Designed miniproteins, single chains, continued (2). Designs and how they scored, part 38

Each design is a single chain, and the fold is of that chain. pLDDT is the mean over its residues in the fold that is shown.

## One batch from the design tools (miniprotein)

Design m5376
Fold by ESMFold2-Fast:
Structure m5376 (fold): chain A 73 residues (1-73)
Amino acid sequence: SLAAQIEAIRAQAKALSDQMAANADDKAKQQALYDQLVALQAEYVRLLREAGLPAGEAPPALVSMQEKNLLKK
């Protein structure tokens, strides 16, 4: 069950990453996707801790997109 939840979150992270790339010039859309990504990252870390896995192994898409969407313009 934990493995299935982790897999689902990875799939959602990939989908969010793809959506953010498709909407790179839309600030409002980026903010909405960023909020989803932040919530998803928190759930991912929680599940990794429950599974006894390293919390630092967040998907690259989560890390890169979160950093990019911290910019205020």
Scores: mean pLDDT 67

Design m5377
Fold by ESMFold2-Fast:
Structure m5377 (fold): chain A 55 residues (1-55)
Amino acid sequence: SPDKRAFLEHELEQAKAALEEAQSARPETFEAEVAQRIEVAHLKEYIKDLEKELA
């Protein structure tokens, strides 16, 4: 549906912005570094899934 496509396109833009922010962060602790790696991996997977849905 058009509404679903618009939602997915918006979600993709937000996910890409979140990935850029996560990648630009400079963690100051080991725990923060681990959290950043996990978040980046999840965002990359989510973006890939959204792009497949929009194809």
Scores: mean pLDDT 87

Design m5378
Fold by ESMFold2-Fast:
Structure m5378 (fold): chain A 87 residues (1-87)
Amino acid sequence: FTELSAAQMRAAADVLALAADRLAAQNPEAAAALRAAAAEVRAAADAGDSEAAQRALARLGGAIASLPPADQALTHQALEAAAAEVA
């Protein structure tokens, strides 16, 4: 796996937080998972721990995969939109 820089981890945390805000009314469970991952990735960025960030993102992937397919699609759309705004 490629090591994530602190800047990349912070950008990822910002993307996750923005996606969570967008999903809060439509899918509170997905929003909660994204907020938890954002907090973990930000903590990893502050510690310079790319492995911790990658583990948090892997757990988030598992949480999203447990959602109904329609909610997975909405979550991916929110993440893509948030990523475009942070970039």
Scores: mean pLDDT 81

Design m5379
Fold by ESMFold2-Fast:
Structure m5379 (fold): chain A 60 residues (1-60)
Amino acid sequence: SAAELREEIERIRREVEELLKKWEELIKKLPPEEAEKLRKAMEEFRRRMEELIERLEAEA
């Protein structure tokens, strides 16, 4: 059902935010150049996930 799909999307969104928090903690432990590379990869991942989640929400 649409309600079940929305609940699953919300769970996925929460899991993505938890993953991003873990990446932020890892970034703090890296040398500056490696931290910058990982931060850029994290920003790209966040954008792609937000786009996918928004599309799923529109179809729900």
Scores: mean pLDDT 80

Design m5380
Fold by ESMFold2-Fast:
Structure m5380 (fold): chain A 96 residues (1-96)
Amino acid sequence: MGRPLSPEELAAALRAAAELLEEAARALEAGDVRSAAVHLAAVGVLAAELSIAGEDEAAELIAEAVKRVNEALEAGDYERAAEIAREAARRLRELA
């Protein structure tokens, strides 16, 4: 495990991840898969950093959300993909 995050650093990371997921959801609702992919990639990086810091609950929540969003995108279900991203953002804000 890496260096533990301070409570302020953890709260900031959780809020940043939530904002990126909300931006991904908005992009998906607009049919902008490229912008959504950029936001999801950034969220994936945050999940890796949270995992290294030992914040496994938040990291697993983000990783599972990204996986489910990608599965919905492969099925062509952009509405479901956006819903999954918004749900994950809401849960991350509750952890912050």
Scores: mean pLDDT 83

Design m5381
Fold by ESMFold2-Fast:
Structure m5381 (fold): chain A 57 residues (1-57)
Amino acid sequence: DLEEELALWRSLGFPEEQARRLAELAVVGRRLKEEDPELLDSLDTEELEALAREVFG
């Protein structure tokens, strides 16, 4: 979940803004792998980042 991922990245010493971005990417990527792996395979890194920003704001 996003809050657990965020806590993990923050515990590793990342600043809040960077930890949030990393957590959002991890959550979106994992959700897509579980729910729609075909869509995940079709996305580039940049597209995945854009999707994470769209989903989480």
Scores: mean pLDDT 77

Design m5382
Fold by ESMFold2-Fast:
Structure m5382 (fold): chain A 68 residues (1-68)
Amino acid sequence: MTMSEEDIETLLDIIMSIPNPEAQVIFARWAASQMSVENVEKLLAAMKRRNAPEELIEVVEEVLREKK
């Protein structure tokens, strides 16, 4: 199932609202693991556009590599 840009932005808002950085990374990894490659690429692009923490970008890039 393909997520809309609005759905991706909402998911990113939820991830970034998690106050604990370690829990934030764990949740982002889990969420990305449940998504299609296309949706993970969209999430990664949104994270880079919104200047998300580098640790979040790295974990989503790792999941994307694992799915390829």
Scores: mean pLDDT 80

Design m5383
Fold by ESMFold2-Fast:
Structure m5383 (fold): chain A 79 residues (1-79)
Amino acid sequence: MEELERARKYAEEAKKYADEILKSPSPVAQRTGRVLKELADKLLEEAEKHKDDPAKVRAYTRGIERVAEAAKQLKEAIK
């Protein structure tokens, strides 16, 4: 339950950073922002789908965390 809450929090952070990337006029930045946002959504969906498997929830949560970090780094790089 707490791991799934972490997954949701990281997905929300990833989407926030991706939305800021999407404000860039660069087509490459816009494409990357959309990909990161969709990846965060799909990983969260998989974590919720496998909520009965703690190992899978943890793996997907770690994946979402990495997506959030990547989105944050890219947002900082394009500013």
Scores: mean pLDDT 83

Design m5384
Fold by ESMFold2-Fast:
Structure m5384 (fold): chain A 65 residues (1-65)
Amino acid sequence: MDALLEEFFALAQEAARAARAGDLATALSHLDRAIEVARQLAEMGFGTAYLDELEAARARLEAQL
């Protein structure tokens, strides 16, 4: 498996766990890192779907603060 894909899924999973625990600061931190990885994946030809989804998730999380 590609190392960037592994990092992306790990960061997304950690963000989801933090959000479920109510740790919004940690969730946002992991989402920001996942967005950076998703940007690299988009440049590699995996499209912008990952990037768009994470940016939407981050906006929804911020709206609940």
Scores: mean pLDDT 76

Design m5386
Fold by ESMFold2-Fast:
Structure m5386 (fold): chain A 81 residues (1-81)
Amino acid sequence: SEKEQVEKEFESMINLLKETKDLDVVISLLQRLKQEYPHAADLFDEAIARVREAKKLPEEEAVKEAIRTLEELKKQVLELL
């Protein structure tokens, strides 16, 4: 189902972020995923902006904030499906 695909894509991004701590890779993946869910484009833009702001934080705090942002975005996208 589309909901299962969204769950899988967000869990993959969160796991990648935990392993690499690379917020730029996550931003790129969010930009790609926005193309797949244009009806949620504004939510993706807000999440991308939050992850970009999180880059200003120390690494541990940046990763934690980015994970929180991804988890919140996942819930919002699933509610639209």
Scores: mean pLDDT 87

Design m5387
Fold by ESMFold2-Fast:
Structure m5387 (fold): chain A 62 residues (1-62)
Amino acid sequence: MKYIARAIEDYEAKTKEELSIKKGDIIEITEQVDEYYWKGTNLKTGESGLVPRKYLELLEEL
């Protein structure tokens, strides 16, 4: 199941597996890994990785 989400806050990746986001970035969520982390692609940068779901606002389910 895919979702479109918006970053509600800046987050800097702490590992190579994590995705850096800036407030307002649009993220395509490709996998809900667990209750705390989702895997997605930042549509502005083209980078992919794990992002904490608490920094994301869901916009649309695909």
Scores: mean pLDDT 81

Design m5388
Fold by ESMFold2-Fast:
Structure m5388 (fold): chain A 86 residues (1-86)
Amino acid sequence: MTLKIIIRNATEEQIEEVRKLAEEYRKKGYDVELEVEGKEVTLTIRNITPELYTGYLLRAIGLELDGADVTITREGDTVTIEITLP
């Protein structure tokens, strides 16, 4: 299973935190891609574990409760979480 996380309206601090997470996951042996385009960050994690996936779902719910717009879609073996920050 592949998890794709798209964050829109990200601050510089939020982009830096995502960069740190990408490096941490690469260090742990995950196949991770990071793309930054202005204020939009795309993090792709391939072969994600159920535990890590559940953690991201809970985090997305937390962001939605804090006023972000969150959309979750599934296409085949890829789950995309799109987050637009307030």
Scores: mean pLDDT 83

Design m5389
Fold by ESMFold2-Fast:
Order: structure tokens, then C-alpha cells, then sequence
Structure m5389 (fold): chain A 68 residues (1-68)
């Protein structure tokens, strides 16, 4: 993939990772975690390429939880 993340986009990905960990620590279901984080991405990421990248990372992490 040829898209290079800006500093601001990297910061948003860090916030997404932080939110994901917070929801996992609260004992939220994988489905609720995915829904909440995807809603956050939709509201906070304007760039379509950055949005797709962030969604893919979150889906991968949630999929790993489902395999436990």
C-alpha cells in the first residue's frame, strides 16, 4: 500500500489504539468494541485512505480477540 501516514493521522491511530485498549479493559464484547471504534473513525478521520487503513487495523485486532 502506497499511502504514507501524516503525523496527525498517526496520532489519530494512537487514539484509536488507546480507545480499543480501554474498551477491552472494560470487558466490552468484540462486536461492541468494533462498533464503537468504527464510529470513532467515521467521525474523526476525514481522509478516505486513512479511514480505510484505520478500519482495517481495528478489524484485524477485533478478529484476533474473536480467535481467543
Amino acid sequence: MSYILSEEEKKILDEIAKLYKELVEKGESPEDILKTVLEYIEKNIKNPEAKELAENVVRMEVQALLKE
Scores: mean pLDDT 74

Design m5390
Fold by ESMFold2-Fast:
Structure m5390 (fold): chain A 88 residues (1-88)
Amino acid sequence: SEVARRLRELAERLREAGERGDEEELERLVQEAVELASRVDPELAQRLRDAWRAARLGGLSPRERGEVLSEVVDAVAEAVEERERRER
């Protein structure tokens, strides 16, 4: 899946942006992941939005936010592949 592949690329970029403390890039990458997930399932997009809100409200550092959101985006990529496989 192109969507799942792009989500995995975004997950790695989220980790890298977090390590650099690039809050603007983290926010941009999360929004890009939400847009990609919404093309497959609005529920997956909502899970990403909820995870990002929780990380921000929880007082996580940029590095911690990048790590957490990278894991969530990877999980969403797996869910995308699972949904695509089950619809066949």
Scores: mean pLDDT 86

Design m5391
Fold by ESMFold2-Fast:
Structure m5391 (fold): chain A 120 residues (1-120)
Amino acid sequence: TAAYEKAIANADAIIALDPNNAAAYLLRGNAYTGLGLTDKALADFDKAIALDPNNAAAYNNRGNAYFNAGKYDSAIADYNKAIEIDPTNAAAYANRGLAYSALGKAALATADFNKAAALS
């Protein structure tokens, strides 16, 4: 969509001026995820995490890219890391619950959904 293409162009401009701007890679990775460009999104999230390894949002968003690719175990590993960094991240609990549900782990999914609701 035009909004995602604009976000990518803006992120590209920031990265051209500062190739170590973790936030710009995170924004571009999110736009690539919105366009279904999973491999490009994962590369940008990997770069964002390498530049800022304590960014819970970057792990949560890379987990979402893995989830959209059907890589549920990889998604859960990233959601676990997001929760480790920020245990108040309601989105990471909700997303991990969806990944557990996709794997048929209903009890674990319910626990995560309840935790996400309590944090909202």
Scores: mean pLDDT 91

Design m5392
Fold by ESMFold2-Fast:
Structure m5392 (fold): chain A 64 residues (1-64)
Amino acid sequence: MSLAQLAQLVAEAVADAPPAVREAIVAAVKNGDLDTALRLAREHLSERQVAGLEAAIAIAQEWS
């Protein structure tokens, strides 16, 4: 249940990313593969966007 909500928060955190990168990260989150999502973010996104993604994951996990 929290994975769909997390995917939505992640999509918002990386909204400024190129569509292909954003879709790959969101797909990884929907599949519960948070390690792949964070790896893709660190490889393709700015430090600010990665921090936003990490914050979204922490919020969803704490209140799930």
Scores: mean pLDDT 76

Design m5393
Fold by ESMFold2-Fast:
Structure m5393 (fold): chain A 73 residues (1-73)
Amino acid sequence: MPSPLEREINAALALMMAEIARRHAPEELKEEAEEAARLYREAAEAYLAGDVEKGEELLAKAKELLKKIEAKE
């Protein structure tokens, strides 16, 4: 089970990924980037609340959207 420190680190990383996704998305994929950023922020909130399973699920969804954005450039 992740420690409180590990949950804080995972939350911080998720928030960082949210910002990176928004900053580097092409204009035509801006909506997908905003959705990915939202999912990363929700994952961070889940980790901070101690809901690791939900955090991991939301993080996986965010990564799928990020992969779609990366496939375009």
Scores: mean pLDDT 75

Design m5394
Fold by ESMFold2-Fast:
Structure m5394 (fold): chain A 82 residues (1-82)
Amino acid sequence: AVATVTIRAEDREKAARGAGGAALGAAEAGADSAGTITVADGVATATVRIYGPDEEAARGGAEGAVEGAKAAGAEVAGIEIR
């Protein structure tokens, strides 16, 4: 299963720090992750995908990612699990 965490920030550098925090939080929860960053219209958006063997593992990784992103000063805009 895959969880997607969306992070918004004022600029690319803050989005990168938020994504880094999310990746660390996911790793501490035992999940692998990969992120991308897009900057448009004065807003930077980081999308972090968290991988787990099932939906519960992906959700746990996403919860860790949310905590890590917030600790890095980023706003979490959404979470989606598939």
Scores: mean pLDDT 80

Design m5395
Fold by ESMFold2-Fast:
Structure m5395 (fold): chain A 59 residues (1-59)
Amino acid sequence: GPRFVAAHDYTDTGPHSLALKKGEVVEILEELNDAAWRVRSLETGEEGIVPKLALRPIA
C-alpha cells in the first residue's frame, strides 16, 4: 500500500495499536475507518492500528 511517515512519536499501547517513533516509515495495509489505519512498520515489520493524525504522506 502507500507509504506514510510518523509525524511524532506514538506510544499508545491499546489493543492492536502499534507504537511508532518520529520519522518511522509505515506501509498502509487497510483503512479501518475515517480516523485509523492498519499499518506495517518498514523498520520492524510489526503491524498494528495507528491514528491517521499520527502520520504524514511521503512525497
Scores: mean pLDDT 79

Design m5396
Fold by ESMFold2-Fast:
Structure m5396 (fold): chain A 70 residues (1-70)
Amino acid sequence: MKVVGQKGNELELEVTDDTTVRQIAEALDPSLISDRILLEVRGKSYLVKPETSVADAGVKEGDTVHVYGP
């Protein structure tokens, strides 16, 4: 899965259904961790808790996910 931050920083991550948004944010930029994290995937935006799993967020391994902090 490709992850893109607000600054254009990119990571390629291997994810499982149990991988949390917090783990993605920690790998990309820990300053993005807050009570709510904005994800953009497949042209849709979701405001999620850091404890939300990628499966619960509707993210799949082949997706490109944009992550925005507070």
Scores: mean pLDDT 78

Design m5397
Fold by ESMFold2-Fast:
Structure m5397 (fold): chain A 97 residues (1-97)
Amino acid sequence: SEIEELEKRLAENPDDAEAWNKLGEVYYKQGNFAEALNYYVKALSLDPNNARALNNMGDIYFDFGKYSAARKLYEEALKLDPNYQEAKENLAKVEEA
């Protein structure tokens, strides 16, 4: 499974912020939002400029109707990466929600 592959990757390199973020994405797709958030926080602890992890946290808040929190997370992601197209699209969705 993707989880087992990512866990093996993290056993070899626990400082792999990308792997922590991807593990969060897998848990998010399975509806385990608490674990997803935990792994995004780990990714951000290793790479504070991880715009993708911030965007991914925003997606969880958006799914739960917490549009103000989602907006702030998408805005922070876009401040870190102004060319982050997904974050721009997500901000537009928040304005229409």
Scores: mean pLDDT 88

Design m5398
Fold by ESMFold2-Fast:
Structure m5398 (fold): chain A 90 residues (1-90)
Amino acid sequence: SIEELKKKFEEIAKKGEKLLKELLSNPNPSLEELEELEKKLEEIEKELEELKKEAEKANAPKEFLEEIEQFKKRLEGLKKKLEEAKKKAE
């Protein structure tokens, strides 16, 4: 159902916020720590992409699809920050 998809989105969003807090709480992360965060981010991105496809198939409201798209863009921004941090750690 659409309500179950919304709950999945909330869980994915919580994972993303936790990842952001972990990145912000560590002012000098090692390359290995950054690589682990990148792997977690890739997992979240895959879950979000699958959710988007399920939501589209379920004819979810446009507002919900837009929320998913906005969160995807936030994750892309976080990925860029991780890539920049990895370059500095090398």
Scores: mean pLDDT 83

Design m5400
Fold by ESMFold2-Fast:
Structure m5400 (fold): chain A 58 residues (1-58)
Amino acid sequence: LEEEARRLGREAGRAARAGDYATAAELYKQVAELYRQLGNESAAAHFERLAEEAAARA
């Protein structure tokens, strides 16, 4: 889960830098869910915010 969260986070970041905010939003949501499963609520909240910001730009 931890390594999957890190991998998806990097993919989301790359999508956002490429201007693909729809893909970035979806990937950030997945990252947030993985961190929630890991019990890392701070990271989950952070990535939920990034997903909302990306969705607003999509």
Scores: mean pLDDT 82

Design m5401
Fold by ESMFold2-Fast:
Structure m5401 (fold): chain A 80 residues (1-80)
Amino acid sequence: MKDDFESMKDDFLKKVKDLAKKGDLKGVEDMAKTAEKLAKYFEEYAKGQPNNKAFKIMAEAFKETYEEIKKILEKAKKEK
């Protein structure tokens, strides 16, 4: 299960890096907002179902994805 979520995370980050490479900073920001929204949704579900580890794993995966996207965006914005 965690491996499936890590694969989804990798695909998401690959798309974000491709957008940053093309200078599509708005696309990167939109991907960041999507990851943040998904992290919050799964975190709320995890609170309601503490015995269901899948929601906690998904929340953590999207939270990590959001943090990585923010780093990519900040680095891209600092380019001359």
Scores: mean pLDDT 76

Design m5402
Fold by ESMFold2-Fast:
Structure m5402 (fold): chain A 80 residues (1-80)
Amino acid sequence: SLAEQLRAAAERALALAEKAEEAGAPEEAVELLREAARLLEEAARAAEAGDLERAAELAREADRLAQRAAELIHEHLEKK
């Protein structure tokens, strides 16, 4: 189901946040990944309630946060 896919995505985002933190990524990037995971869990709940428009909106916002986290990690690596 869509809710199951969104919940799996949230778990993956949390795992990525943990790995990023262990690797010494910027705190802001780790926080953005954790927030993306929370939004994906909210999206899963919206999907379970049948609110597919809200689920899509929350999932899209989570994607934006994850992309911003990736940018911050990339910038950190570029600065040696």
Scores: mean pLDDT 86

Design m5403
Fold by ESMFold2-Fast:
Structure m5403 (fold): chain A 77 residues (1-77)
Amino acid sequence: MGLELLARAAEAADAGDFAEALRLAAEALEIFLREAGVDEEKAEEVVRLAREAARALAEGDEERARELLEEADRILR
């Protein structure tokens, strides 16, 4: 389930394995979007934007991360 993947992502982040944390979080997000009945094309684009937002946060660019997450929200409409 998606929540289990999010819990594992948090554990990976606590261990300093940010690559594994991002991978698990992306898998959880894709599961949540599919369970919500979101179109595959929209789900893929939202996951892409979420990954870019995570990278922006890792680089300390909170402004860019917010803009990317707002764009993801607009796609889900």
Scores: mean pLDDT 73

Design m5404
Fold by ESMFold2-Fast:
Structure m5404 (fold): chain A 65 residues (1-65)
Amino acid sequence: MTAEEKIAEYQAILKKDPNNAEALYNLGKVYYEELGDKAKAGMAFKEALEIDPNNEEAKKLLAQL
C-alpha cells in the first residue's frame, strides 16, 4: 500500500468518525515517516492528542518535529 493509499484510508475513517484518535495518529505517522511532511504530521499528532492525551508515542513524535 502506498503512502497516498494509506492517507485516503485514514481520511475515509475520519470522515465517518472525526474523533478517531488512532486514525489521526496513524495519518500523522504516514506524513512523518513516509512523506517527510513534518507540518502535516504535527497537525495530525496534535489533533490525535486533543482526543487522546495519553498517547505517549504521539507526544514523542510531535516533540521530534
Scores: mean pLDDT 84

Design m5405
Fold by ESMFold2-Fast:
Structure m5405 (fold): chain A 68 residues (1-68)
Amino acid sequence: EVEELFKKYDTDGDGTLDADEIRAFIKEKYGVDPGQNVVDAVIAGVDRDGDGTIDLEEFKEFIERSEG
């Protein structure tokens, strides 16, 4: 489920989502463009490594927190 969503937005197959991919996901899921500031805040909130990308485990946490 979440893994399939992750793979859908991981367009280059590198196993991580960048800011553009996260923004696209939020736009499609919520029907509204969150803007760059919100995307940056989401990444900062779940990106524990500080590399500017979200891996599958971080993405799962984001989805669970957003849906709970």
Scores: mean pLDDT 73

Design m5406
Fold by ESMFold2-Fast:
Structure m5406 (fold): chain A 62 residues (1-62)
Amino acid sequence: SAELQRRAVSLLFRATVYLTEGDLDKAAALIAEALALLESNPDTPQSDIEAVRKLGAKVEAQ
């Protein structure tokens, strides 16, 4: 749904702010929540899911 997509985008925006502030734990939590919403939404392209997974992996690797 468009509503789930907008919610996920909002969470990713907030995660980006935490990344710029160096708060990796908060960023990782928001990325994980956004990923869960995107995976639960049948309208989400697989490429978007993979992009968010890669972002989460990079944050966790630091």
Scores: mean pLDDT 81

Design m5407
Fold by ESMFold2-Fast:
Parts: C-alpha cells; structure tokens; sequence
Structure m5407 (fold): chain A 83 residues (1-83)
C-alpha cells in the first residue's frame, strides 16, 4: 500500500472518530482515534521510504490530529489528568 492510501484511510477514521464524539460515543471515538494514529504512523514510515515530502507532512498532521482526538475522547470518558 502506498503512503497516500494509508493517509486517506487515516483521514476516514479521524472523520468517524469525530462523528462518534458528536454522537456521545467517546469509547468508540477513542478506539477509532487509536487506529487512525497507527495508520498515520505507518503512512509516515512509507512516505519516508518513498521520499514523498508532501505525504510526510500530511502524515505528521494526521498523527497530531489523532493524538488530539485521543485527548478529547479521554476527557469525555472522565479521564482528565490536565492538573
């Protein structure tokens, strides 16, 4: 699979996680965000191997978005440890 294919899949999972959060399903949102992070990390590895600078930057952006969704979902589950 090419990096850009994994990028599209990770974006799809991020969108599903955002929908799950809007529906009040924080557990599902967390699961989807974790899966998106895994795909985004793999996309970054493949983009580096392919030498695709744009795909590298897109994958990094998706990693950051997936981390943010995991934080949001964790907060919604009452797992707030921000001090």
Amino acid sequence: MRARELIREAERLIAEAEEALRAGDAERALELARRALELAREALRLAEEEGDREAILEAIGLILRAIGLQIDAGLALGDLSLG
Scores: mean pLDDT 82

Design m5408
Fold by ESMFold2-Fast:
Structure m5408 (fold): chain A 62 residues (1-62)
Amino acid sequence: MSVEELLKKAQELVEELAKNGIDEKKLEEAIELAEKVLKAFGLEASREQIREGLLMAIENMK
């Protein structure tokens, strides 16, 4: 999967979580995709940092 495909899939999951409420399985999938995207850009973050950032982004989308 390309970085562009990973970004699109991550965006779709974040939008779904913001719209339909937080599903832990989908949130975990979004964290995994975000981790892959960050690694592709040479960036490093813990799963905890990614989770916090995603939850913050979801809250701002409401």
Scores: mean pLDDT 76

Design m5409
Fold by ESMFold2-Fast:
Structure m5409 (fold): chain A 92 residues (1-92)
Amino acid sequence: SMEEERMLELARRLAEEARELLRRAREALREGRIEEARRLRLEAEILLGLLRIILGVAKLAGWEEVAEEIEELIEELEEELRELEEEIRELE
């Protein structure tokens, strides 16, 4: 349905924005800008929170295929966020 397509498009866009924030955070970390890297990581974590809300909506609506794709996006972002947190911690 058009509603399912719009929800998936929104989720994909949010995931892309989160990945961009994580790329910028890694760049900041490489340049020794630890505070900026932490801030960008936190912004990506907020977008991950929005993806979880969208996942809840998709599940309640019974959009099984959309929910599955959103779960995959969430899992990928959670792994990247954990990896970045470890890298930031190592520079303390």
Scores: mean pLDDT 89

Design m5410
Fold by ESMFold2-Fast:
Structure m5410 (fold): chain A 80 residues (1-80)
Amino acid sequence: MEKVLEGEENLEKGKALYEGGKYEEAVEEYEKAIKAYKEAKDWKGLAEALRNLAKALEKLGKLEEAKKYKEEAEKAEKKA
């Protein structure tokens, strides 16, 4: 439960940074959310965090990394 709440907090911080155009900072917060959701085995939260990370990476021009994380998000969603 603690790690799920930690993941949600970092995911929301990442979304706020993304909306503000701070894509590099958004990536950092999404990576924290991903770690927390993995530790909690919250596959639904993990999939959402991975999709948001991919969107931020696309904004930074890191298209290959974004594609990789989109594929990881689909795998996480299938485990949920």
Scores: mean pLDDT 85

Design m5411
Fold by ESMFold2-Fast:
Structure m5411 (fold): chain A 67 residues (1-67)
Amino acid sequence: MPIDEKEVAEALALMYVGIANILEKQGDLEGAIEEYRKALRILREAGGDEELIKEIERRIEELEKKL
């Protein structure tokens, strides 16, 4: 069902956010940005949580300013 697919997509996106957080703490800012962008793509395609999308977008912008 479409709702179940959205739930799976959200879980997958949160997994990528977790990976991005680990990479960011290790100083791999480029890797962190890539993983956050994967999470954003999944959430946008699935019609995911707008607040989560905005939070990830803000984190990407902060990381890009450090490059």
Scores: mean pLDDT 81

